Designed miniproteins, single chains, continued (3). Designs and how they scored, part 25

Each design is a single chain, and the fold is of that chain. pLDDT is the mean over its residues in the fold that is shown.

## One batch from the design tools (miniprotein)

Design m8838
Fold by ESMFold2-Fast:
Structure m8838 (fold): chain A 69 residues (1-69)
Amino acid sequence: SASDVHAALAEREIAELIARAEAAGDAETKQRIQELGDKLIAALRAGDFATANALGRELRALAQEAGLL
């Protein structure tokens, strides 16, 4: 399904952000990315695009603030 495709792409992007946070030694940002990422993937798989959109914006803002993008 489209939701499964979006979830798979999000999983890959989240894994890359986690790796970047880990390489930077930023354990707090890594944990927050994991928590937000898990919620985002769950929302995408459930077809809850309103929640997924909000979580995606929060995740992007976190990654930008941490210098991971």
Scores: mean pLDDT 85

Design m8839
Fold by ESMFold2-Fast:
Structure m8839 (fold): chain A 63 residues (1-63)
Amino acid sequence: PIANSVEEAVEIVKKIGFPVIIRQKNGQGAEVLSEVKSEDELKERLQRIADTFGFPLIIEKYK
């Protein structure tokens, strides 16, 4: 799934569950930016990534 905001990303994570991988979909393609294992880390990590790389972001279930 693709997120265009922090709120959209949080909703995606709630549906697929932890752990998740966050990837950049802009510029250099889908690069792994972060692994998030808990809700406490999610919003902080998402905001930092969005501030650095922007949206959209790809959010995937870690398998």
Scores: mean pLDDT 73

Design m8840
Fold by ESMFold2-Fast:
Structure m8840 (fold): chain A 72 residues (1-72)
Amino acid sequence: SEALKETLEYIKENPEEVRKDIENFKANLDASVEAARKRLAATNGEEGVARLEELREQLLQAVEMVEEILEK
């Protein structure tokens, strides 16, 4: 897709900036997920926490794809 091509070009043109963004995103994601997890454990129990963990894994998978592009 056009969006994918633009994203790949941006990553290749701005590798240092993208690495910083990824590091910041991971740090912020971990903090946000931990806060949400505590709330969900109190209200929705195991199901709520499981859904949050699934979303986290999906987001981390997307980050891994970007990191793979940066390594090339």
Scores: mean pLDDT 76

Design m8841
Fold by ESMFold2-Fast:
Structure m8841 (fold): chain A 89 residues (1-89)
Amino acid sequence: KEELEREAISRPVREAAALARRLLTETDAPLDEIVARAVALARSIFEKLLLEANTKHGVGFTPEEIERLTAEIEARVRAAVRELAAELS
């Protein structure tokens, strides 16, 4: 379960950070829009990973675990986007 939890966090954050870097370098979108889009992508990937964990591995997460993991993913994505924006300024 812990390995699935790590992947459920790491993959959404990695893909969201990649999107944010692309948007920061290739577009004139405001930072708040980039953060919102990165968070939305991370949430979408996380939901898909939760479904796959349940259907493929029979691993269910409680509503409390889902809330905690979602909050952690969102916090990590927001931090990563702000750090990238600072680097590219």
Scores: mean pLDDT 81

Design m8842
Fold by ESMFold2-Fast:
Structure m8842 (fold): chain A 93 residues (1-93)
Amino acid sequence: GPLDQSHQGVQRATTASQIRDHVLSALDSAQTVEQGDARRAIRQARILIQRATTRDQLLDALRRARRIIQTAPQTPATQQVIRTIDTAIRILD
C-alpha cells in the first residue's frame, strides 16, 4: 500500500532531503486513514519533520516524532509509520 511504498522510498534514499520527503509521504498516507488522537499525533510529527532543514535537525525531529506517535493510540498505520521513522533514523545515524 502507500505506506509500504514510503517505507521502500526511505530504504532507497541517498540524501537527508529524500529521506525527509519519503517520511512526510508516509505521514500523509497514515493521516488519510487515521482519526482523533492518532491523526493529531501524525499532524504534529509532520510539522516537526517538515521544519528540519539539516541532517542533524532531521534526526532530532524523527526521534521526537517517533515518541509523539508512540504515545497515541496504536493502529497498523501508526505502527507502519514508526517502522518507517526507525528505518530513517538508522540510515541517518
Scores: mean pLDDT 86

Design m8843
Fold by ESMFold2-Fast:
Structure m8843 (fold): chain A 100 residues (1-100)
Amino acid sequence: MSRLLGEGLVILEENDEGTDWRVISLGGVADETLQVRVGPDSVSVNGKENPEVEVEDDDQLILLRGTLADVEERTYSNVKSLVVLRLVEVDGRVLVERED
């Protein structure tokens, strides 16, 4: 079965000139916040590089697979673009569903 981990605001932010990083921050129902930064050769979740999750970027959605137990929580306070998403766990995978 699927389990809802959180619903919240996704903040899309690109780094300033010269980088191809995309940052997404998700708020969890259990007071968890996920920050995902995707670059051409690296992924980080809550500031931990190469976590025990796999990130797939499809049409500006991020699919997280694996566990998030050892990632460090961070709070994102700067808002550039807002999207409402749901964070759902399915058989140890984390899916991000767009709500708008």
Scores: mean pLDDT 41

Design m8844
Fold by ESMFold2-Fast:
Structure m8844 (fold): chain A 92 residues (1-92)
Amino acid sequence: MLTPQQIDQRVARMHAVVAVLEAEVHFLFQLYPDIPQEQRDQLQALVQQLRALMRQISTAQANRDYSRAEELIQQLEIVIDQLQAVINQIMA
């Protein structure tokens, strides 16, 4: 198990990564207004999943449930990878 300090550092890093990805999605919609609706819906769904996981991580930290926070961080990393893959596919 990670220490509380290591989890807090990892969560801070994840907040920064999520903020960058949300900004990238915003710019994609501005630069590529012709993105198919299916891909637009997929990007929006993934962003909503990131936000939901970040809220759950905050709740776990508030409850000092660091094992749950660690599990949620792992789930968040998977969703981040999925979102990045869709962004890269659109930009290709």
Scores: mean pLDDT 85

Design m8845
Fold by ESMFold2-Fast:
Structure m8845 (fold): chain A 60 residues (1-60)
Amino acid sequence: EEEQLKLELVRLANRLKELVSDEEFTAIMQEAATAAQSGGLQAAVDLLRKHLEEAEKRKK
């Protein structure tokens, strides 16, 4: 199950890189790392999903 969360994290991060600036991406990844320290990999995945949805809505 942890392996599945790691794969999801990589997938979400790669998608975010396509939609946001390098600077914004770096900031989001730092937030995800902080979330993972307190809430584990699931917290990082949830944070990236939220940012991805927001980035997709801003695109176009």
Scores: mean pLDDT 79

Design m8846
Fold by ESMFold2-Fast:
Structure m8846 (fold): chain A 66 residues (1-66)
Amino acid sequence: KLDEYEELFLEKVDEVYETISDAEERAKAIGRLSDVYKESLENNESVEELREKLEKTKEEFLKEIE
């Protein structure tokens, strides 16, 4: 269970490294993903719920830095 959550989080972090070249914006994006990850673990949410939230968080962040 934890391994699946961690793998999913790291996958989204890798996507951010591929998409955002600015170090400050990248750090902010990773921070938001980390917050979502922690909240999902605290609330005992499913892997599917975490995947959806991480994807939405990434997309919303990308819209903010356009």
Scores: mean pLDDT 80

Design m8847
Fold by ESMFold2-Fast:
Structure m8847 (fold): chain A 83 residues (1-83)
Amino acid sequence: GDEIEKKVREIMKLLKERDTDGDGKVSIDEAIEAVREVEPEASEEELEALRKRLEKLDKDGDGKISFDEARTAVLAWLTEKYA
């Protein structure tokens, strides 16, 4: 619902602030840390599930994902958590 959209927006804001190169890409570790900041009560098991989802989208295996991929994974993860 609206709370999920608000959380996604806040996470994406943090990721954009950390994209110093302006290339629209972030590391998986940066994405996990942004989620941890917005959802500090998330368990390590929940964060590991998100990491696996992000790694599945990282077809190059370089540990980097686009903002689009990050948003998709985070939205799916939050939707599953709050479903």
Scores: mean pLDDT 78

Design m8848
Fold by ESMFold2-Fast:
Structure m8848 (fold): chain A 79 residues (1-79)
Amino acid sequence: TLATLRQLLDVVEEVAKELSGEDKELVEQIAALLQEIIESGDVDDPELVARLEQLILELSPETMKKIEEVMKKRIEKLK
């Protein structure tokens, strides 16, 4: 949903602050695409979704793991 995407955007922006170089630029591009999806209100836009998937595949495994861990921490608040 849009609320979930907004939380994802916050996570991605926070991770970008800790990065440098090419991964930072890729994560910032992912944040820009998430913002565009949120503004459009169409979370299933195939062009934007395909672009997001491609950028994610270009991220280093280490950066992708950081994003996943930050997201999991926000979700897990259960424990």
Scores: mean pLDDT 75

Design m8849
Fold by ESMFold2-Fast:
Structure m8849 (fold): chain A 66 residues (1-66)
Amino acid sequence: MEKALEEMKELYRKYPDNPKIKQIYKQIEALAKNYENSKHPEAVKKAIDRLYELGKKIYEEIEKNK
């Protein structure tokens, strides 16, 4: 979870104008904040992991197009 948030924050810093990276980062940030108050922290963690994998795929596509 912490690694996913940190890595997506770095991706957003590298590609601030990419709407998909921005959206995924904002969703992970919101889920991470909700994790502290969640009745189902494992479900929140899995949701963050899924978004992080999607963010990594977008990053790989951007890097291949450099």
Scores: mean pLDDT 78

Design m8850
Fold by ESMFold2-Fast:
Structure m8850 (fold): chain A 76 residues (1-76)
Amino acid sequence: ELPELTPEEFDVLRAIAQAGGSATLEELAKALGVSRSTVQRIVDRLIEKGLVEREGDTVRITPAGGLALAREMERR
């Protein structure tokens, strides 16, 4: 049903959720301690999975992304 998350995808989704459901690529890079290009690659994968949407530099979690994150958090 919901796609499985890699550890990097989980960290990005959690960071977006902790920011209130949306964050910029720059904010995510700073929060995760990685480069903006690394965040962009992970975000592109999450967009392909339907778990986030991107508007300019702003990334927003989808309802499917929230469900996938909640499921992964219950396992951890």
Scores: mean pLDDT 83

Design m8851
Fold by ESMFold2-Fast:
Structure m8851 (fold): chain A 107 residues (1-107)
Amino acid sequence: VTVPEELLDIVEAITLFALNSKGKEEEALEAFKKGLDNPKPFDPEDLEVMLNSDDLKERAYHLGRLLASLPKEDYEKIKPILREALLTIASEEEVEELMAYLDEVHS
């Protein structure tokens, strides 16, 4: 599956989230889960904050909010990348629970 150009910044945010969560996985995942519970529609200004903020918890929270509010078609396109990224910082069981939640939100 090829990622559309308009979703590349979201893919970058996901990748940076996983990389920056190393050694801080518990805190990052908790912030991400809180974001999933508080969906916010995609906004390019918020994406700039998520890519440039030095606060991992803030970035994780806003990424969770964005992913939960993403249109189903766009979510399906980034889903494989998100799953692979999450598997680097969380157990398979936790990743499957997070993906099931996102699938339910986008059903």
Scores: mean pLDDT 79

Design m8852
Fold by ESMFold2-Fast:
Formats: structure tokens, C-alpha cells, sequence
Structure m8852 (fold): chain A 81 residues (1-81)
């Protein structure tokens, strides 16, 4: 499944589709390519995922090796305070 399809599922009115998207996004947060990890965080930020789900993913990304990934994760957390 593509990141674009996961983004659509994360914005679905169906909570089961959103939960599947959440679990798939976690996989992409551990991707070898930092641009894939940044794109996954962008999807989280713009999604209809719950505040709790968004915070969980963003907290994982705060420990990322790349500073731009960490900065994006921090901005997501700050919006949700």
C-alpha cells in the first residue's frame, strides 16, 4: 500500500481504516529513507487520527537520527498540547 493510500485511510470516516493506517504509518516511521519518514509524519499531522495516536507516533519520531524528522515530530506534539 502506498503512502498516498494510507493518507486517505487515515482520513476515513471508518475508525477501522484509520486504525490500520495508524499501524502502517508506524512501519514507515522506521523507514531507511528520511524523506519517507518525513512524509509519514506529514500524513499524521494532516490526518483524522486521534490526538492520542498522533502523539504516540510523534514521540517515536522524537528519537530519530535526523534533526528535520525530530523537528517535525516536535511541531506535531506542540500543536496537540
Amino acid sequence: MTLDQIGKDANSKDPNKRTRAFNQIIGYIFDKDKNVRIKALDIVDKSNLTKKQKIRIAKIALTDKDKDVRKKAQKIIDKLK
Scores: mean pLDDT 84

Design m8853
Fold by ESMFold2-Fast:
Structure m8853 (fold): chain A 73 residues (1-73)
Amino acid sequence: MMEELKNLDIDELAKKIQELIKKNKIPVDEFQEILDKIFEELEEKYLKEGIFDHEKFSKELAIRLIEEIEKLK
């Protein structure tokens, strides 16, 4: 996970995701599959930690999603 992405707010991360989807022309079905996989992995991690921070979860989800989309290049 890149240090730069950790310092971005949720709105900035959302903009990067939208730009990557448009640039790479990712189909909705493929995007949903990636999202579901990352969500499941993060949900398991947060359940083990016993702490649910909505902002932290959302930022980590967005960062992981950006990383997975970039792997599809």
Scores: mean pLDDT 74

Design m8854
Fold by ESMFold2-Fast:
Structure m8854 (fold): chain A 73 residues (1-73)
Amino acid sequence: MGREYVRKAEEYARKSKDFAEKGDVKKAEEYYRKSVDYAGIAGEIALKEGDEELFEKAKKAAQEAKDNYEKAK
């Protein structure tokens, strides 16, 4: 199940980056928050299941979204 949440986190991280590059800070922040929320759910599932690969993907997606949002400020 957690893999679907990672995919959503990655998708929203990409959308956050796209809006940040366009200077749309509000939309960049909205998609950043969604990405972090989905990454958090995926990370919690990964920890319960002992899925290290899923956990690393979730962590990377959250970090990428954060970096994109910080650049938009």
Scores: mean pLDDT 79

Design m8855
Fold by ESMFold2-Fast:
Structure m8855 (fold): chain A 74 residues (1-74)
Amino acid sequence: SDMDKLLAEADKLVKQGLDIIDKSDWSDDVKQKMKESLATLKEIIRQQAQQGRMASVRSMIETLKSFIESLKQS
């Protein structure tokens, strides 16, 4: 389904974000904060997907993409 594809994309983005955070030279406090932000976005996406809110899921994936891009520039 379209929702399954969106959730697979979200999972891939979360994995990319965690990899960037783990490989960074940031302090443990900053890494924890960034991981908490990823976990929060992942949970929001999961909750919206469970409610069938396709437009909300797409919007949250765009937010997640922007977050990952910001991590790459740090």
Scores: mean pLDDT 86

Design m8856
Fold by ESMFold2-Fast:
Structure m8856 (fold): chain A 65 residues (1-65)
Amino acid sequence: SRATLLAGVHDLMRASGLSRAAATRVAELMLAEGKLTKEGVVEALRELGFSEETIERVRKALETA
């Protein structure tokens, strides 16, 4: 389900060092844009102004999943 996918992405971002509020904001933007992909996560992080270090940690986690 959509909720299950968003929860998984949220948990992955939290494990990558994002706060609960930050992970929720990214998940909401992804949902609004219809982008539940690796590229969609990276784009949402960039749009919200996260650091390249944070983006790379999340990207690496997504690649190993």
Scores: mean pLDDT 74

Design m8857
Fold by ESMFold2-Fast:
Formats: structure tokens, C-alpha cells, sequence
Structure m8857 (fold): chain A 75 residues (1-75)
């Protein structure tokens, strides 16, 4: 059933996206990992991708914090 195959591929895709975001976040937090990334042949592009992913995570954290504070103030 191709439906099951599509579901498995969607789950794998989601896992890959989450892993990519996590790697970006960790790369920004770990200077050694960032330097290792820079050493790759396409290091500049990889570093930019990692920073974009880290920024996305940071934005989500800020939005969650703001939502929490708004709820707290509304209470």
C-alpha cells in the first residue's frame, strides 16, 4: 500500500527537519562544532544554514515566552 509508504516518508522527513533544527541550535551553542563546520568545503553555506536554523529555534522560544507572559498578565 503506497499510503503506508507515504506515511513513513513523511515521518522520516519530519525527523530530518527536526534534526536539522537541532543541529543548527547546537552549532551556535558549541564553538568547536561551529569551527568544524567551517572547515568543510562548503563550510560558509553550512554555517549560514546552521545560523538560520538556530534563529528559527530562538524565535520559537521567544514566541513561547511572550505567549506565557501574556497568559500570566491576563490572569
Amino acid sequence: DSGLQRLLEALAQRSAEEEQRRLGYEAVKNPELLEELKAQPNGEELVEEARRNAEAVRREEEERREAFLEQLRAS
Scores: mean pLDDT 67

Design m8858
Fold by ESMFold2-Fast:
Structure m8858 (fold): chain A 86 residues (1-86)
Amino acid sequence: SLSSLPLEEQLRLQLEALVEHVAEAVKAGRLTEEDLRSLAAGILVAEELGLVEEAERALRALAEAFGVSVAELREWGRAFLAELAA
């Protein structure tokens, strides 16, 4: 099961699944701007935990699906994290 894998492997698999799920949800019009900001924030946290390549792929997939730049997603994610810290 997922819970029996090392944490790094669990995070990698979850991030891969997130890329597929998010792209589908965006195309279906089921994600809000707030959902996108929250997802970007989560991906930035994964990058800080060492999943740099997986995070970059996830941000690119999300950017393409939503029609925004990776730079904009990074700024939205940082803003969301700052709001949570306040």
Scores: mean pLDDT 75

Design m8859
Fold by ESMFold2-Fast:
Structure m8859 (fold): chain A 88 residues (1-88)
Amino acid sequence: TKKYIKDAYDYYKKGDMIKAADYLIKAVKKSSAGDVVDMMIDDMGMSPKDVGTVASIGSKTGKSSDKPYMNDVISAVVKKHVDRRKKK
């Protein structure tokens, strides 16, 4: 799982969004969307918007069978963003 997340992040930094999305799908299939999102944001330093952008590309360019995994990532990004903002 961690290797796929790192590969996704490395492709994201290179601007290869399609490969970044492919490795993100592979990471989610081996783990959970929440764990993958947490590692990408907290360990890799990606913004929630950037993770959501990669997942959105994966949903549009990936196979129909991969769309539920990308939707789970988008939901996890939204939840994490809302939870971080509700500290009051």
Scores: mean pLDDT 75

Design m8860
Fold by ESMFold2-Fast:
Structure m8860 (fold): chain A 89 residues (1-89)
Amino acid sequence: AFDTLERALELVRQNGSATLRQISEATGVAQSAISALMRRAGVTPRDGRVTGEDLLAVEERLSTPEHRQRSLELVAKELRSVADQVDEE
């Protein structure tokens, strides 16, 4: 999902790469599920580590237009809600 992918990308950016366990802990998604998604996308982790490019490839291949649209709507609504709460100027 878009929200879980963002957390995984943050972790990978900080460490250059991340293990399936680290991604699982950061996203709340089971390690086996992450591994299955990567395999389905045809992406193989190097030395048991996942890179940001691997995660982007998985999202691009497995994201349906419907899922991508819904993720964008959720992000837009969440950003709007946060901005409304801040009430800045």
Scores: mean pLDDT 62

Design m8861
Fold by ESMFold2-Fast:
Structure m8861 (fold): chain A 77 residues (1-77)
Amino acid sequence: SKEDFIKEGLEKLKELLEKGLIDEETAETAVELVKKSTGISEEEARAFVGLVFDSLLEQGIKPEEIIESINRVKEEE
């Protein structure tokens, strides 16, 4: 359900931040990008970011690569 999706995604985002795998600024940048691209709520965007980052890290994509990609988009507006 939508509620289960939001709960799971928010929990994943919290875990990633607590473990220092991503920083708060990077997470906020990703959330804003998702909101601009999709028009979904902030809570839904945060959940989506949590699930996506968890999936990318599980696939062996380095946190530095994720951060670098987001910073590149932020720099280009």
Scores: mean pLDDT 78

Design m8862
Fold by ESMFold2-Fast:
Structure m8862 (fold): chain A 105 residues (1-105)
Amino acid sequence: MEEEKRREELIQRARDAATALYSAGVEMVRRKAAGEDPEKVREEFLRTAEAIASGLSPEMRKVFLEAARKAVEAIEKSTDPEQAIREVRKLVDEALKKAIEIAKK
């Protein structure tokens, strides 16, 4: 029971982190579309991603921080906000899948 409960708690933390990271990514897309300072928008997004990942295991943290870095690249290269949001969702979904597999170890 305790081992199953620990896995459920880790999976829930991973899901919460994925939801928070997706929301932060959507906010970064909106702020870029609004013409805000790209350097400040990037810094604040990455700071938020670090805070989201700080409550996770080191292996899960690495997965979500890599997804955050790729999300920044996708958002900055995109000229279409809707396409950028789709790419962020894909990256976050892939990170969540990897984090759930880590939790099952």
Scores: mean pLDDT 85

Design m8863
Fold by ESMFold2-Fast:
Structure m8863 (fold): chain A 65 residues (1-65)
Amino acid sequence: SLLEEAEKLLEQLRATDPTDGKGINELVMQIYEIIKKLPAEKASEVYSQLNEVLREKMDELLAAK
């Protein structure tokens, strides 16, 4: 259930506007709270996915016209 919740939050983060810094921060904090509760192996997987999504959001923000 925690892993499924993390996956849903990651999907919401991917759909979030890259200029919505507050919305992004709130989702990131929720994902971190779940990571703290997961076994180390699963926590590492979610953390890697989170870093990938955040890099994509930063690239989108920097590409803004």
Scores: mean pLDDT 82

Design m8864
Fold by ESMFold2-Fast:
Structure m8864 (fold): chain A 95 residues (1-95)
Amino acid sequence: MQAILNSSSEELLEALKRIVATKEKALEQIENSDVPEEVKEGMKDLIELYELLLKGEDLSKIEELAERLLKYMGREEEKEQVFEALRLILEKLKS
């Protein structure tokens, strides 16, 4: 169990870097998509969340974006669990 979680740390960091590296292209595709504006805003918030996670900065903004995404999905009851998961991801990336 522990070995799998440890080896995924660098893989998670590379995945986040890849997402952030394609940020401008992703934002362009979102803006040009036929989905409702509410969905576009949620997708933009998700990209911003990944960028902040990669930087390891501004936990308050990370939590705000996560809360907005959960509210959009109607899953506000999962807020505490998601915040704990985000904290663990940040600590793992710092290791």
Scores: mean pLDDT 69

Design m8865
Fold by ESMFold2-Fast:
Structure m8865 (fold): chain A 66 residues (1-66)
Amino acid sequence: ATELILEAAERVFDPSLVDEIRKAIEEAKDENTAVVRASKIILDNATDEQVDAFVLELQRLVERRR
């Protein structure tokens, strides 16, 4: 899950926000913690428009893996 979050973030968000997301993922002890921390960073820092674009990119990446 974290690999898809990071890939979607790299396509939608500014490099500085992507770096914060990457650090949160790297610092996390497990994938669930990484997902929660990354999600919080996105919700705290991104606009509604950016969140919508991120969700659409995530959905596209998930569909490609089926």
Scores: mean pLDDT 79

Design m8866
Fold by ESMFold2-Fast:
Structure m8866 (fold): chain A 55 residues (1-55)
Amino acid sequence: VKELLLQPLETSDPVVRKADALQLMNALDLDDAKKQAYLQAFEADPQRVNAQLVK
């Protein structure tokens, strides 16, 4: 996976963060349920979600 690609999500604006999250989910080929869960988590705490995704 592209760990470096996840770093921008931590420092992005809310609008940019949502766009980056969608692009990242598409790149990671996540299933629909995972994409929805991550999108909601990004809105609540993007830094925490970024850490979980990189793990």
Scores: mean pLDDT 57

Design m8867
Fold by ESMFold2-Fast:
Structure m8867 (fold): chain A 90 residues (1-90)
Amino acid sequence: GSALAQRLLAELDALRADLEALLERLRAAPPTLDDILEYIGLELRLIGLEFDLELHRDQLSPADLAALQARLADLRALLREIRALIDEQT
């Protein structure tokens, strides 16, 4: 992919790692206030990446765009799972 696509994929991969770490903590123990604040921060970070992708859509190949959209969908699914665990325990 392009340098732009590689940058965005790396940022999405970093966000995924942070989301998976939070999910593992929430499976082990009830959410703390710090966990809830981290969740909010991660959701805002995903929104920022969605905005960055839309802003640069015209600079991406159809293949790179599809790959980035698939990653965003996966991260949205992780955020929904995390939110469900928080909601069940609050």
Scores: mean pLDDT 88

Design m8868
Fold by ESMFold2-Fast:
Structure m8868 (fold): chain A 85 residues (1-85)
Amino acid sequence: MVAEGERLAEAVFQQIRTALERAKELNDEEAIKRAEELGERAEELRRQFEENKADQAKVTAVLGELVDVGSEVAKLQRELALKER
């Protein structure tokens, strides 16, 4: 579970970084702002995960929120891909 949560966090951070890079290439100010906000949220969730590793209920809640952030990043990436085509 700890290793799985760590992998999820790293995957979400990589997706956010990719989305932010693409948003900047397209000069899409709204997409840049969304990617930065998702990055800040993911960083806060990673901090909560590290602080609450011994509390299974809190870990489960934080992982659920990380999945939600990942879904929002995937949505942003789809919107950016449509602008590239």
Scores: mean pLDDT 80

Design m8869
Fold by ESMFold2-Fast:
Structure m8869 (fold): chain A 118 residues (1-118)
Amino acid sequence: HHMTRREMIIEFEKVLEKLEEAIRAVRNKDYDTAIKYLKEAMEEARKLADGVEYLAKQQNNPEMLKRVEEERKAIEESGQKALDLLKAKADPETVIQAIEDFLREVRKLEEIALELFK
């Protein structure tokens, strides 16, 4: 089963919703709940990166494939940074900024996906 454009948009929306829940949990100082939602968002973002990479490969588009690989790396690095800050019980503002950085990288991957479906 290959993910359709509509299915991929829905999955990106689910990742963004989980990140909003993680930010809300951080504001409430519920770091365990924030860790849970961030881990779920990271796992779904990895699956989305795999799907977007598959689309770029199908289209034989080396420039888009390079963009996907760069964004995959940025997603992993920003997600891990946010997770490490949560585990270290860093201040809420610092953690929220790191989660927002991760959210921005997920949105960039969505932009690449939407370009590939044209």
Scores: mean pLDDT 89

Design m8870
Fold by ESMFold2-Fast:
Structure m8870 (fold): chain A 120 residues (1-120)
Amino acid sequence: TDVINLGDQTASRAQSAAQEATKTAQDATNAANMASTVDKKLADQLRSKARELQDLADQLSALNQSINSNKSNIQSGVNTDVHSQQIKQNSQQVSDVVGRLSETVSEASGLIGQAQNIIS
């Protein structure tokens, strides 16, 4: 069904975005640890961005699980109209979180670049 295809595409997008968020959070944490002895303010900003990125990754992982649960219920014939509507809502929520992720990744990448320039 069209809604199952939407669910598949949205779940894949959420999983990929969660992986990007987790990787960028780890990169920001590593940069913060290296900067911590030379620029405390930069290290604190990087740790703040790492927390924001991990929160976004957790949201995307939860949405991926919700989509897969809704797909399973539709395929089993359980409350198909309700779960179809939930997949549509999940798709919008993934788009919103991915938008916030793009901004946060850009900001984190800038701070990581600053850390790389001042630490040896």
Scores: mean pLDDT 90

Design m8871
Fold by ESMFold2-Fast:
Structure m8871 (fold): chain A 60 residues (1-60)
Amino acid sequence: SLLDQLLQELDQILNDDSLSVLEKVERIGRLLVHGRRTLSPEELQQLMQRVQEVLEKLAA
């Protein structure tokens, strides 16, 4: 599904050691914009929840 693809991209961004924390945040922001345009409200909520978890980990 598209949600599964976006969640996989989110995990790829998180695990990309070539990216700075700022670059990861910027890419996650663009991924979330894509999800907002393409996903159902229920799928977007799932993506937003995972993004929140990832951003909290990066901010720690």
Scores: mean pLDDT 84

Design m8872
Fold by ESMFold2-Fast:
Structure m8872 (fold): chain A 78 residues (1-78)
Amino acid sequence: MTASELIYLAEQIKDIVERDSDTTPENKEKALSLLDERIQYAKAGDVEKALELVKQMINAIDSEVARATAESLLNQIE
């Protein structure tokens, strides 16, 4: 897994979270803040910390369908 793959996954999860109508605004904000932090770790080369934050973002998604889609994307790069 590369930093570029983690950044790509970030952008896809951001799109899923922003389009999801079932996740609360508070949980969307939480997921998006974790996204920004993760991009910083990926750019610094800390792939392990970036991956941990991706998993925390997915856990913040309230919609089962949106969460399953995000988990599917993560599984494609693990």
Scores: mean pLDDT 73

